# Designs tried in a protein design run: designed miniproteins, single chains. Part 16

Each design is a single chain, and the fold is of that chain. pLDDT is the mean over its residues in the fold that is shown.

## One batch from the design tools (miniprotein)

Design m523
Fold by ESMFold2-Fast:
Formats: C-alpha cells, structure tokens, sequence
Structure m523 (fold): chain A 97 residues (1-97)
C-alpha cells in the first residue's frame, strides 16, 4: 500500500509495480462537497463507489476505484474539484486482492 497526502487539489503516486490496484481517494471541503477523480497517466478511471457526508462544518467525499490497471512507470493522480478552499486530499493505492 502507498499513500500520498496533499493540502491542495492534487495528489500523485508514482513508482508502483505493474498490477491491478484498488484506489481510495478522500477529500475535505469547507463550503461545498469536493468532487474526486482519479487518473492513470491522464486516463480517467470510473469510480466503483462515491460517498459524501458533512460533519463539524466540513464536507467529506470518499471515492473508491477498483480494478485500476497500472503499468510499471505509470503515475496515479487524484484530483479534487469544487471545494471552496484548498482541500486536504489523501490518495491510497493498495494491490487488489
């Protein structure tokens, strides 16, 4: 499992071995729920599930992407949009079971 955390709209992981991965992206937004997207070398991935909740005055969006195919040297990027301020963005990439 690899993790990247950013204060901002993008988090990136590289240097992953070739394989199939589960990708989890989490972002917080103050005034509006962030929209999460994940790409592999710029190719957009379809989410398997997306949930949005509000707690303590902030929005939390969690998106899971299953069956993400990665080749050696590929870059996995998570992007958060629609947040009114710089979100906290966490990208978690785990080998598929």
Amino acid sequence: TRVATAQGTSATLSGLPAGTYTVLAIATGAASPPTLSVSVNGVAQAPSSVSTSRANGEWVTVAEFTGVEVEAGDTVTATATGASSAPTLTLVVSPAA
Scores: mean pLDDT 76

Design m524
Fold by ESMFold2-Fast:
Structure m524 (fold): chain A 92 residues (1-92)
Amino acid sequence: MREEAVKRALEAKKNNDIDGVVEAIGELIRLLPEEKKEEAIELWDKMVLAALDLDKESAYKYAEELAKVIGDERVLEAIKFLVEKLIEKAKK
C-alpha cells in the first residue's frame, strides 16, 4: 500500500493531477502510526494555510517536515507541487 501510494503521488504530479496528488498524500498519512498521523495532519494544515497566505518560505518548510514524517523523500516533490498549485490559486 505505501509504495503504491508513493507511486500514485509521483504519477499524479507528472500528469498535473492536483486531486490525485492530494488523494495519494492523504493515503500516505492514513498509513502512518497514530502519533505520526496527528503530526502529519498538523503539518498539512500549516502548509496549506501558509501557501494560501502566500508565505512560500513557511509553506515549503512545512512541506519538507511533512515529507520527513511520512518517511519517503520521493513524496517531497509531490508535496512541493501541491504548494505551488495552492499558491497559484491564492494569487487569483
Scores: mean pLDDT 84

Design m525
Fold by ESMFold2-Fast:
Structure m525 (fold): chain A 88 residues (1-88)
Amino acid sequence: SNAEKAIEILKTFDGPLAEFLRDAVKLDEDFAKALVESYEKYGPIAVVAHFLNLVSDVDYLRSTPELRALVDAHPVAREAYEGMEALA
């Protein structure tokens, strides 16, 4: 699955961003697919780009309770989301 491929990619990275993304790709197959495709094309920068894209999509997170709960459970994602929400 795309989630399994994304998890294998993310296992090669340490730290809180990669930990959050490993959980996020299990909840959103389209997000997992996009991360895999971007990583195959652009390499490690795709991991950072997909994290930033997800936590800055305030409207999507407001409409997706399971993913929002995951953001709240990961301090790095929660702090980034709260910062973006404060600017919206």
Scores: mean pLDDT 84

Design m526
Fold by ESMFold2-Fast:
Parts: C-alpha cells; sequence; structure tokens
Structure m526 (fold): chain A 99 residues (1-99)
C-alpha cells in the first residue's frame, strides 16, 4: 500500500514510480486545497498504457478509481497542479491493493 500527502506549487507536477504485482488496485486522490490532476500509466517492458486520467479536480473533491493490472510492471503517476487557480495545491494520494 501507498499513502502520501503532497504540496504542489503553481504549475508544479510530481512523478511517482511504483513497482506493482498483478492485481486490482484502488487509487484515491483527495484534493484538500487548490486544483489537481492525476494521470496514471502502466509500463510493462517496452509497452506503455494509460490506465487513468482524473481530469481536473477541484478543492474538496475525492477522486476514486479501481484499476486492474494484468501484469507486473511499473506504475507511473503524474500528479499536477495546472496553475489554473494561481495557488498551491495540497492533495492526499493513496493506492490500496484489493486483490
Amino acid sequence: SFEEEFTLEVGESKVIELELEPGTYRITLEVKEGVAYLLVFHIVGDRLERVLDSGFLREGEVYEEEIVLPEAGTLILLLGNTGLDNKPTKVRLSIERLS
């Protein structure tokens, strides 16, 4: 499991890399302050698949999605503050294995 809080300055983005086993995972992004987005990619060898796109999320929103990873590989999460509201973003990101 993974859980971390991030503060992102205006226009800042962070890349998070996780090595995961095959399974079903719940990804939760809670926007505590500002505007956020989350893009998630799964990399297996030379293959890249986009598995999640949250769109733009506003303050107070909780985005939750289940993803199925059929193969072990690297999960790349791009977490960003678009800078649209010209203020820092605070978010909590969690990833939980369901099966």
Scores: mean pLDDT 86

Design m527
Fold by ESMFold2-Fast:
Structure m527 (fold): chain A 66 residues (1-66)
Amino acid sequence: MKVTIKTEGGTLTIDGRSFPAAPGLEVVVEAEESDVTVEGNTVTVVDDKGHKVVVTASGKVEVEVE
């Protein structure tokens, strides 16, 4: 299913590689809802290919699952 993560800034980490997240960052991955974990401002998702994506927001984070 489609998982969309939106943040106004923070850090994006993909398989241990970290990148600064610009304001308005949207991350879209294909994953199951059971593979999405939300803890405060941190969203962790494992995609259907086994890649681990972590978004740590400096403010609010929004997660949408289809």
Scores: mean pLDDT 79

Design m528
Fold by ESMFold2-Fast:
Order: sequence, then structure tokens, then C-alpha cells
Structure m528 (fold): chain A 84 residues (1-84)
Amino acid sequence: SFEEIKKEILEAVKAYPSESVRPKRGIFAALVAVPRAYGLKVPNEEELLNAAGITREQLDELVKEIVKVMKEKGIESTSKPLDD
């Protein structure tokens, strides 16, 4: 289901750096959702969505969640200190 996919991808993003995601759902995040979060065009997006069983609306929701997690974890805010 989409809820399970979203949970697993968010857990993968939290557990692994975006440059070295290894779980199968983390690969989808790296190849589709994370590029989309940066406003990049994803080649074969339709085929990847079909393979994952995700709609475009669900992808948009997933991208928003990934952006939120990355902002909170990624130290992109100069006002947030490094905290292990």
C-alpha cells in the first residue's frame, strides 16, 4: 500500500545518506522522489511509478515528506546545530 511505501522510504532516507541508499524503496527515493524534490525532471518517471504501484498524486505527497525529512536532517538550515 502507499502508506507502507511512504513509511519504508522515509525510514530509508533517515537510515542512509541519499548518495548511498541501499534498500529497494530507498532506490526509488533516490531515482525518483529526491530528484523531484529538487525540481529535476525524472526520465522514465511513468514507468518507475507503474513499477512501484504509485500514482502521481502519491508521488507528490511522498516528495513533500522527503523534503521535510531532508530539511530537518540535512543541516541545510544555518540556524540548526549539528546534533548526532
Scores: mean pLDDT 60

Design m529
Fold by ESMFold2-Fast:
Order: C-alpha cells, then sequence, then structure tokens
Structure m529 (fold): chain A 85 residues (1-85)
C-alpha cells in the first residue's frame, strides 16, 4: 500500500527507471520477490549508492554484451521477460 502510493507519485521517467532496475535486480538475484526488488529499486532512485549502482550497471552491461555476442539487441521487453522467468 505505502509502496504503491510512492510509486504512483513518481514521474513517468522515474517509474520507467524503477521498473528497469527492478528487472535487473531480479535477474541478478532470483531469490528477490517482485515487491522486494521494486522497494530496493525505489530506495536506489531516492538515495543512489555508488557501489550498488556500479553493480547494477555492470550487470546490465554483461546482459547487453551477451545479447550482442549472439547477434541480438537486448530490449526493455526482453529484460522484463527475463525478470518474470
Amino acid sequence: SELDKELESLTPEQKRAVELMTYILRIEDPSLTEEEARKRALDILKNPNEEEMDRIVQRMEELYRAAREEGKELTFEDLKKLAES
């Protein structure tokens, strides 16, 4: 409830950033629930931690490199599907 209210208060760009970070966090750690990943992503958006941001960026780069090596372009929808698996 409180998490949902906070998410609703975000701009469309901020909502997209939280969604993207949620996908990356869940791909990196499948033990995270969607709610836990969204809460963590929101916390990162509000108070960016350099170490955590670097880790997320590195993981995203690894996913893009893997897709590129296979001759594929990794889309936002592809990341969502990976996170939902």
Scores: mean pLDDT 76

Design m530
Fold by ESMFold2-Fast:
Structure m530 (fold): chain A 94 residues (1-94)
Amino acid sequence: HMEKRARAARLVAEEVERTGSLQDAIKRAPEIAKEAGVTPEEVLALLQEGVADAIRRHPEEFAELSKHRDDPEAQRRMARLVAEALREIAEKLE
C-alpha cells in the first residue's frame, strides 16, 4: 500500500505543478485515486500533508506569499512548494 500512496503523492504533485492550483488537484482527487489505486480520502490527506509540510519547510515564503494570494504568480509559487513537499513525501514512502 505504501507504493500506491507514493504513486498518489507523485500524481498529486504533478497535477498541482501542472495547473498551479491546489483547487484543481482537489477536483481531480477521484481520478488520481483510481489511477494510483488508493481512496480519494487518501489523496486529499496527502494534499493536506503536502501543504502542511510546505508551510513547515518554507514558513517565511508562505507568510510573504499569503499577502499576495490573489496574484496568479504567488499561487503558482505556492503550488510549486507544495509539489516539492509531496515529492518528498513520496520519496519517504518509496
Scores: mean pLDDT 81

Design m531
Fold by ESMFold2-Fast:
Structure m531 (fold): chain A 62 residues (1-62)
Amino acid sequence: ADEKLKAVLDALSKMSQEELDKLKELVLSGNTEDAINLLKKYGLTNDMAKFVITELKKILSS
């Protein structure tokens, strides 16, 4: 749990605001595969990327 959270926060901290906005648009458009691939470029595993996307969907759909 803590190791996954640390990896997620590290990856997100390395992304520019433009990359974060792109990630948000991919999640909102339902382009889960491209969103996973973007997160994997910043060192996240497939499972960690899916976790981030699930949490973003909850936040963005509220």
Scores: mean pLDDT 79

Design m532
Fold by ESMFold2-Fast:
Structure m532 (fold): chain A 86 residues (1-86)
Amino acid sequence: GTSTLTVEGTLPVPTTSGTVKVTAVKDGVEVASASGNISSDGSYSATLSGLPGGTTYRLTVEVTATNSDGTNYNQTFTADVTAPDP
């Protein structure tokens, strides 16, 4: 079967606007991507869908936001995640 995976978080600093992009990679191949908006309180959410279950993916999360002083806040982090098998 296929699974969904929601990536949620909150930035540690106040922002006025921004986006988050999540990419799932298996065996060097991009299998899914999703994007979400960052709220003014720093909260964000993005949902990947159609992921085959029972498999480990490398997630890349790219955060692009604007600080309250007008400067850019950019961060990238990676994580390995295993989609549940239904």
Scores: mean pLDDT 76

Design m533
Fold by ESMFold2-Fast:
Structure m533 (fold): chain A 80 residues (1-80)
Amino acid sequence: SDEEREHRLARELIANLEAAARAALANAELVSPEALLAAQILLERAPELRRVLEEHPEDLERLIEALEEVGREIEAAIAA
């Protein structure tokens, strides 16, 4: 179903974000301070994103809201 496909893509998105964040931290000398800060925030928030998806698998709006919140935290941290 479309819902099953969307849920699968959402899981893949979270996994890819975690992988990218870990790669950035593993290669800190090749990455900007802003990108490192973003990576740290993403990794700290990844368990929450996974929890939202698993607890509310049919409500992708909850995941979108959580992703937007993470984005705002990253923007605020970079602006500081």
Scores: mean pLDDT 82

Design m534
Fold by ESMFold2-Fast:
Structure m534 (fold): chain A 99 residues (1-99)
Amino acid sequence: SEEEEIREAQPAIDEAIAEAEKNKDYLLAAQALANREILKKAIEKGIPLEEVLKRLKELIEKNSHLPARDAIYKALLELAKELGADPEVIEKIEKLYKE
């Protein structure tokens, strides 16, 4: 199942976030953390990943006036907020982006 695949991927995602921070790629770290939270909340709420991806595409298009990496970051952050991500996690994502 997609839920099992995401669960198995969690250690690799956490390692990727740590490596991005180590390399001072804070934008990548912020994107990765937001993506992790989106996947977690989608599973908790029983939202199909196809629906999550459709909404993410709409949010990227909304932010298409920004550079591609920033558009992706803002789309991921907005989707995480829409899915009810914890305020502490949102604050951490925003702090990483402001580096």
Scores: mean pLDDT 79

Design m535
Fold by ESMFold2-Fast:
Structure m535 (fold): chain A 92 residues (1-92)
Amino acid sequence: KLTLKLKLENNTLSFQVTDSNGNPVGNAKVTFKKHGTTEVYGDVTDGEGKGVIKNFPEGVYDITIEKEGYKTAVAENVEFKEGEEKTLTFDT
């Protein structure tokens, strides 16, 4: 089980991936595809499970998390607004 915590502030998207025990998941590829476009944003999590994307536009995105040993996690039609925090949980 994976949890993705996200915050969009001043056009910067900060996020963290953790497992079912709350431990950070490093080297996870997190991809954000802007819905209805070909624009793709992403980062690979560090040793604290954290990633950051600068100049992240508001909009609706499809999110994919890829990590060795986990099933690919997908969340579709996730809306991001400036100043918003979100927590998404995946049964993977």
Scores: mean pLDDT 85

Design m536
Fold by ESMFold2-Fast:
Structure m536 (fold): chain A 56 residues (1-56)
Amino acid sequence: GELLELAAKALEKFGGSAILAINHLVQVHGIPYEEALAAVNQLQQRLGKKREVLEK
């Protein structure tokens, strides 16, 4: 959805920095912190689960 697209663009803009991407989503787009955190973590886990087998 829109949230995942915004999270993906924020991660790309900040070189994969989850903290900066989450802060950008909260402050610029008014997304609740919990939702921004979940979206950023979901994208990071999908890219990282190929290497880190962390089940969620």
Scores: mean pLDDT 73

Design m537
Fold by ESMFold2-Fast:
Parts: sequence; structure tokens; C-alpha cells
Structure m537 (fold): chain A 64 residues (1-64)
Amino acid sequence: SEEEARRQALRDELRRLYLEVVINGSKEDVEKARKLMIEAMKNPDDIDTLEKAVEELRKLLEKR
């Protein structure tokens, strides 16, 4: 379904953004990203949770 495809895309994007923060971010940004990943992994099928985590990770990358 479109919803299932969207969940998979969000999980993939979340992993990609987390890795980008780990490679390029400050120690504070890495710690924030870690907490965001933990929260997302509590509800990995919840689109709203995944979207929020993706948005917050993008914000960390933008502040570079």
C-alpha cells in the first residue's frame, strides 16, 4: 500500500539522516540524533513519529 511504502521510505530517510549527523555533526547534535532515533524506534510503524524524527534530524543538519 502507499502507506506501507511511505513508512519504509521514512525509516530509510531516518537512517540516512542519522548517519549524516553522526559523520558531520557536533557531539551535541549526535546526542540529540541518538535520542530522536530511540524515540522513533519505540513506534517504528507510526508515520507521525517517523516524520517528526526526520524533521528534527533535518534541522540538525541545516544548522551546520
Scores: mean pLDDT 82

Design m538
Fold by ESMFold2-Fast:
Structure m538 (fold): chain A 107 residues (1-107)
Amino acid sequence: VRMSPDQRRRLRSIINDTRRQVVQARRMVQQGSPDSDVIRLLRDARRNAQRARDIARDVDPTIARIFDQVVRNVRRAIDFVRQGDRDSAISYIDRAIRGIDIGLGII
């Protein structure tokens, strides 16, 4: 199914918000920000990624699959933040950013 211009604009907006949130979370992890603040931001990013997945599911299954993967990578990043494993948290955030960039390139 081909996305309407309005659906594409809405989806792009949500995906850009998700990207900003995960990039900020990555920086916060590198700077040693409190785990609670990082987890809150990653949870917000996960919710936005879920919204993008759900919107895309009816119009573009490829984008929906990409954002399902982004959701999983953000969830793994939250788990590693909770464990104090900064390097693994950054690795999963970077995987999420790659997925977001692929999704933006397809939209």
Scores: mean pLDDT 89

Design m539
Fold by ESMFold2-Fast:
Formats: sequence, structure tokens, C-alpha cells
Structure m539 (fold): chain A 99 residues (1-99)
Amino acid sequence: MSILEKVKKAIEQRKPVFLLVDATKENPELEEALKLAKESGVPTVVGIYKTDDPKAKELADKYIELAKKYGVPAFRARTEEEARRLARNYFGLDTRPVP
């Protein structure tokens, strides 16, 4: 499922949406997805993974700035799993509460 499709489904279901983006690959749908999320008011967070890759630095910065432009929280991560965990923690959906 594309990032844009994921946001559309979240809007219909009124559920939080986690947008996971690979910082080594351009995602042309991200800005449109962020616009829709902001317009709909659906709780949204962006997890940007592979940000430690030298190829990722410029694209990761671009994704952070796009999220900031639309008022959506964004997190840098090394792996997709780390990005997903950070996104879940942000919404309080962490399955491993810290004592």
C-alpha cells in the first residue's frame, strides 16, 4: 500500500497513521500524504529509516522539513523497525512500557 493510500484509509477509519519512508529512496507521494493528513486532522507521524546511510542525509533532511511544514511529527531511525517503534511510542501505543 502506498503512503498516500495509507493516509486515505486512516482518514476513513479515523485512526492514527504511521508513515514509514526510506531515506535512501525518493517518495513523491509524501508531500501529498502530509497535506491530506493535515487537512483531515488525522493523527499522523512520519518515521524516516536508513537515515545513517550516507546516501540518505539530504533526502532525510527534506522529509523532516516537509513534515515540519505540515505540522506532522517526524523521527529519524536506522531501521524500519526502529522507525515503527518510535512512531508507536509517540502515540502511546508502545507494547513495552518503560518502568
Scores: mean pLDDT 76

Design m540
Fold by ESMFold2-Fast:
Structure m540 (fold): chain A 56 residues (1-56)
Amino acid sequence: MPPLSEEQKQRMREQILELAKQDRDLTIRLLEHELKVETNPSMKELLEEVLAELKK
């Protein structure tokens, strides 16, 4: 898969953080599951960064 642009990464990050405002625990669980199955390095990096931010 092609790497995500910085604009696409930022928009996805914002969407994930917005979901986390609604239900942080559910969002963390969904992201942890996605991280286990994700093979795209750009997506994996984004998911790891957002998970680290949400767990603080």
Scores: mean pLDDT 77

Design m541
Fold by ESMFold2-Fast:
Structure m541 (fold): chain A 65 residues (1-65)
Amino acid sequence: SDSVDLVRASLLASGYPRDVAELVTEVYKESIEKGWSKEQRREEAKKRLEEAGYSEYVDDIVSML
């Protein structure tokens, strides 16, 4: 969707690594498709970032979701 594309573009423009931007964009897309709450979306983003070794980005990214 246009909103999903905008999230990816915004993250890349902010200087996040491509794999981080794609991971967060996928969480956002799934949150819309599955009807997740904002809190659930944040928890899932945190979990996947930590599992992927990107714990350093968690606080900044979660605050944007």
Scores: mean pLDDT 85

Design m542
Fold by ESMFold2-Fast:
Structure m542 (fold): chain A 59 residues (1-59)
Amino acid sequence: SDAEVRAEQALALAKALFPEALADPAVEEGYRRRALEIARSTDLSPLEIAATLVPELRA
């Protein structure tokens, strides 16, 4: 689906910026689920979805 594509693109952007934070497969799966939830409930672009994840990955 369009939401799944946007979520995977958002996750790929987050991994490019924070590869160490997303090195753990369990952590990556948690963020994938969150990105998919955002993508399904909003019309946000992959970049906008990734931007919502950045504060948590930086902390």
Scores: mean pLDDT 80

Design m543
Fold by ESMFold2-Fast:
Structure m543 (fold): chain A 89 residues (1-89)
Amino acid sequence: SEAERRALVERLVADFELEVERLDLAIKIASPEKQEVYEKVREVLLRTIEEVRAARTPEEALAILRRGVEEIERITGVPLLDLRHTLAA
């Protein structure tokens, strides 16, 4: 339902916001090489959150979230399988 999709978007945005807070702490103690990767991931998370807030429909918001996850996977080289599964439902 639309309400279920809206609730899913809200939960995923909250997860992304929590990850930004975690990265802010990690960046302060990371090596320069890890700091660069963390900064890139942080930028993708923040841009994705902003784009989701501008989305007109839950379907558009979920598509934006999927693109954000795919971009993070490209940056880190690590698959985010749980997020992919959640976004496919």
Scores: mean pLDDT 83

Design m544
Fold by ESMFold2-Fast:
Structure m544 (fold): chain A 125 residues (1-125)
Amino acid sequence: APPVSLTESGGGTVPEGGSLTLTPTISGVDISSKDIVWWQQRPGEPPVWLGEIDAGDPSKRWVDPRYQGRLTLSVDPANNQAYVHLSDLRLEDTATYYFGLREKGGDPSSRVVHWGQGTEVTVVR
């Protein structure tokens, strides 16, 4: 089987009140067979779940209520890509953002089978 590769882009330094899109590209696995799960890890803190989307049925998506209206999840299964869009950025959104692939039908504690390397985002005034 080909090796699984998870490549992340779209991070960096962004202004407060701005927006960004993180665009992980996945290879070696068909994402339409997986859920895409997103986490935020602030410096010195454990990872916090942000949301999840079924890549085979994108109408099935869940976002942490604290991020509703500011966080949008989407997928492009034809290009094996996932997206997270963050709007109205705040200084506290400064974090490393991780995505992972999980088997469908699991609860939020179900094992992630593949993890991305993390994308650093710094929000500046």
Scores: mean pLDDT 77

Design m545
Fold by ESMFold2-Fast:
Structure m545 (fold): chain A 85 residues (1-85)
Amino acid sequence: AKGIIEGAKKGAEKSKNPEVAKAAYDAASKAKTSGEAGTLLGKALYDNGATVDQIQDAAAEALNKAKSSGEAAGLTVQLVSERLA
């Protein structure tokens, strides 16, 4: 949970759509496990107008570029928030 929450926060800080990124980070911060953090992050992005395809494409790109699960979560938030702007 901690690594994913910290990564999501850093991704939100770099986001071009700070409202969507903040909603995703706030949702993930309520998680008790890394799996729950990922689920809450994805749901928050979906609830704020992201399509399943946008979330999947952003997550795939993030996983290719990221060196950690936290970095992947942050990059997913950043990429989805940019595509919603």
Scores: mean pLDDT 72

Design m546
Fold by ESMFold2-Fast:
Structure m546 (fold): chain A 93 residues (1-93)
Amino acid sequence: MEEAIKLLEEARELFEKAVKESKNPKTQYLLRAAVAALDRAIEYVKQGKTEQAIKYLEEARDALREALKIDPDNEYVRKGLELVDKAIELLKK
C-alpha cells in the first residue's frame, strides 16, 4: 500500500524534527521509541504483513500520545500523529 508508506515516511520526518526541537529528555525518549516502532511498521507494510504493521503503528501512536501529554504544543508530534492515524485507517481497509 504505497499511500500508507508515504504517510508513514512523512510522519517519520516530522518526529525526527520533533526530537531535535524537544528540550525534554522524556519526550525525546518517547519520540525515538515511536520512530523505531514506525520503522518496523513501514518494513512490515512493504512485506504485505498488514496485521504486524498495525500493531507497531499502535505502539508508536501510544508513545506519541504520551509525548503530547508532556509537550502538548509540539506541532510536529501532532501533525505526525494525524498521519499515523490516517495510515492505520488505510491499512484496515
Scores: mean pLDDT 84

Design m547
Fold by ESMFold2-Fast:
Structure m547 (fold): chain A 120 residues (1-120)
Amino acid sequence: VDEELLEEAEKTLKELEEQGIIEVKIDGETLTITTNLSEEEKEDLRKVLTELSGLGIIGARIEGDTFTISPSEGLSNVISSLEELREIVEKIAEEHNASETAKKIVLSAVIIVASRYLSK
């Protein structure tokens, strides 16, 4: 586990929650995010999360403004480190021209979820 990357992710989600952009609930390895985003930014999140789900990194459930993110059971077969995961998420976000806010949300959420799963 990359503790520094996890600390940065936790700080980023905290700052977004303090700004009223998101509301976060963590239950074990599952992260539920309710967003106060534009339809365009929510679509950015949907596209990035769908691609990450297709790669076997996360499971994602999307209901309106609410995104539920869980680790894939095969996650450790896809990535070797949180740094590798960060690089994959950033690349996918750039390919979809995701907003800075959407990138911050998805990267932070995925890093936290993966860290909790891999720490077993």
Scores: mean pLDDT 83

Design m548
Fold by ESMFold2-Fast:
Structure m548 (fold): chain A 73 residues (1-73)
Amino acid sequence: MDEEIVARAAKEMLELGDSEGARAAFDLMVGTPEQTREAARLILEKRKEHSPEDAPRAAGRAALEYYERLKRE
């Protein structure tokens, strides 16, 4: 279920031209279960905080920021 949420969001990001956010989301989806769960949580949180039009862009930014934090360990 978490992987489905992240995969759907990644596709929405690609449709909006957010290739970096989409790539980060895909990488998080194939990461650890904890990383996928956290990515899904961030995506759902942004969907609650933003309008339907703004939520995918905010989710892409959040996924990219989380992915960059993980790369720094």
Scores: mean pLDDT 81

Design m549
Fold by ESMFold2-Fast:
Structure m549 (fold): chain A 78 residues (1-78)
Amino acid sequence: SMEIEEIARATYVAAMNGEGFRAAYGITAEDVKAGTEKAKEALRYVATRLYKARFGREPSEEELEAIVEKAIKLAQEA
């Protein structure tokens, strides 16, 4: 959906352009591209916050997983 794509792109930007974010979660850009469990946990957290800020509700587990998977794919394609 457009909502999933919007938040996935915002999550990708936060993870790949956010050196402070990566340092705070103890992950690297390579961890994001590899989709490590630690990176996925950090991406789930930021994606949830971005989704709530944009839409005023919690994402479902299925929506959250789709957002994180899409954000990782965007990181791999960059």
Scores: mean pLDDT 84

Design m550
Fold by ESMFold2-Fast:
Structure m550 (fold): chain A 95 residues (1-95)
Amino acid sequence: LRELAERLLEAATALARAALRGDLEGARRALEELRAVAEELRASGDAELAAVAEEAVRTGEELIRAVEEGAPVERLIGLALRLIGLGLQAVLLAE
């Protein structure tokens, strides 16, 4: 579980970084990895980790939409921090 949670944090961080740089292609690739890890966490049977992973995917999708819509930088930063925070929460829960 910890290895999957660490991969979720890595994908979340990559997505946040790409989105803040305006790299939509990089952000979409990171979202695909985030979804793949979330699927594996859901298959693990840990309902709490699965819920955090699903929230991370939803936040990542919202962040990409915000970039596409030209949202203010403050909104992008807020979503990016939330996404990274969800990744950290998953790592802490996996202990």
Scores: mean pLDDT 87

Design m551
Fold by ESMFold2-Fast:
Structure m551 (fold): chain A 90 residues (1-90)
Amino acid sequence: LLEEAERHAAKAVEARKAGDLDAAVDHLIQALRALGRWAGVPQSLLDQLVDHVRAAYDARKAGDEEAAREHGRKAAELAAEIGRALAAKE
């Protein structure tokens, strides 16, 4: 439900402020999954979005800024595609 997504988003913000980036990313991914389920997003598209978010964070931790930017770009493109599909349904 939407409330589940909101709880995870709030926990992601708290973890980020505490400097716990691993927990922040985990909660962000959970928020995206909950929001996607609530909005009726296809599981395959949601999995791709989550995979790119995780890969971008892992690349950043490894110091691979190019890979982090590329995965971040793919995540943003998928998020925009999902947003357009949802908007078309009103």
Scores: mean pLDDT 80

Design m552
Fold by ESMFold2-Fast:
Order: sequence, then structure tokens, then C-alpha cells
Structure m552 (fold): chain A 56 residues (1-56)
Amino acid sequence: MAEEERQRIAERLAELGKKAGEWLAENDSFYFDKETAAERGEKVGYHAGLEVFEQR
């Protein structure tokens, strides 16, 4: 139960992180590689989701 909820939150935040990374790469000159920005965003989101759930 709790593990399923944590996994769903992590996956949701990973998807949001990927979208944010793609958006930043296209709209912010700080990122010069859209694929790398998306991958980094996805990983950060996934890990953040796991951490947020553990602190809940």
C-alpha cells in the first residue's frame, strides 16, 4: 500500500521533472541540450518524490 503510493508519486514527479527539463532547454539559454535536461529533470523528480513521501 504505502510502497505503491510512494512509487506513483515518484513516477508522477519524474514525469513532471522531465517536462520541466524539456521546457527549460527550449525556453532558457542556461540549458544547451534538451535531451540531457529532460533526463536530469526526470531523475531529480523521481528522487524528490521518494524523499517527499518518506518525510510525510
Scores: mean pLDDT 68

Design m553
Fold by ESMFold2-Fast:
Structure m553 (fold): chain A 77 residues (1-77)
Amino acid sequence: MMVEELKKLEEKSEDPEAVARMIGLLFALAEDAAENGNVEKVIEEMRKAGLSEELIKQFRSLAEGFRALRERIAAAR
């Protein structure tokens, strides 16, 4: 599961490659959650997995950003 992978990468914060993968996975997960309307469900899964509140906050911010962008594109048509 993507959330479990994020937790493993967060534990390897001293590894620059792990940090880069964590950032990439966080962006991918946020975009997917925004597209499918399941942001709150993913946040619940992150909390259950023991991810930091700071990382959850960053995820929420990213997902809302992607959602807002999609709404603006749709409204422009």
Scores: mean pLDDT 76

Design m554
Fold by ESMFold2-Fast:
Structure m554 (fold): chain A 85 residues (1-85)
Amino acid sequence: SRSAEVLEQIERLERRMEAGERVSQAEVGKALGVSVSSISARIRRLGLSTGEGIRALLEELRREAEERERLARLPLEVQEALAEL
């Protein structure tokens, strides 16, 4: 699924940052299929430096993708009920 692909890309970027590599907003956007303007807006709302903001954003996106994967494993009726919330 797309959520599983997003999780794989997030884990790859997180591993690179843990190794001391600098990851740009453009690279995050390209890897996750999200616009750079969207990435920049989310980081700006956090009020953090670019590096800290990217780490915080990846953590947030990972939580969102993990939740989507969890919901995708539920019965269809439960997925439909949750989508109405």
Scores: mean pLDDT 74

Design m555
Fold by ESMFold2-Fast:
Structure m555 (fold): chain A 99 residues (1-99)
Amino acid sequence: SAWEILKKNLEEEKFKKLEEAKKKGVEEFFSYALDLLIELLREGEEEEKIETIIKAFIQIHVRLKYEELGAPAPPEEELKKYAEETAPIILERLKEEVA
């Protein structure tokens, strides 16, 4: 799952903070996820690893948005495809903000 990918790719402390943000809500999750991605880029983390993390964040964020709306989430395969197409674009934009 996307959550397992984050657990494998994030430091334990950062993962725990992300879990706490998720408990607070979709907006708090998104805010912390964005701050974390900017921090990882500034620290010089490998871009392939950051992109993997972004893909997981997209999948979780979309699911949380659908849960908030009381609507059924898209199928896992559709979410994965959307994340694969969108993550490189997000990474490129975040790199521009950090530069």
Scores: mean pLDDT 86

Design m556
Fold by ESMFold2-Fast:
Structure m556 (fold): chain A 100 residues (1-100)
Amino acid sequence: SAEEEKLKELLKKALEILRTKSKEEVDKFLDEVEEEAQTWSPEMRVKVTGALGAVGNISSLPEEVQQKLIDEVLKLLSDESKSFDEILREMFLLISEAEK
């Protein structure tokens, strides 16, 4: 859907901001995404909450782990062969594995 593609692009932007180590800028951007998503469908708002939570989890990890995860998630978000739901699932698995 157009909302899923928009969320995917917003996630890429959030991760690029996080890569610069500007956590305050990332937090501000995530707030802006959440406000924009208030006009989206209830199903998409649930996905937004999950996706923003994932970015928050990445931002709380040690810097070395965070940078590696950002690269892997950006690669995953660019995989046109996968559905957005598959991308979200794999993103959560990557974060879970990094927390071990």
Scores: mean pLDDT 80

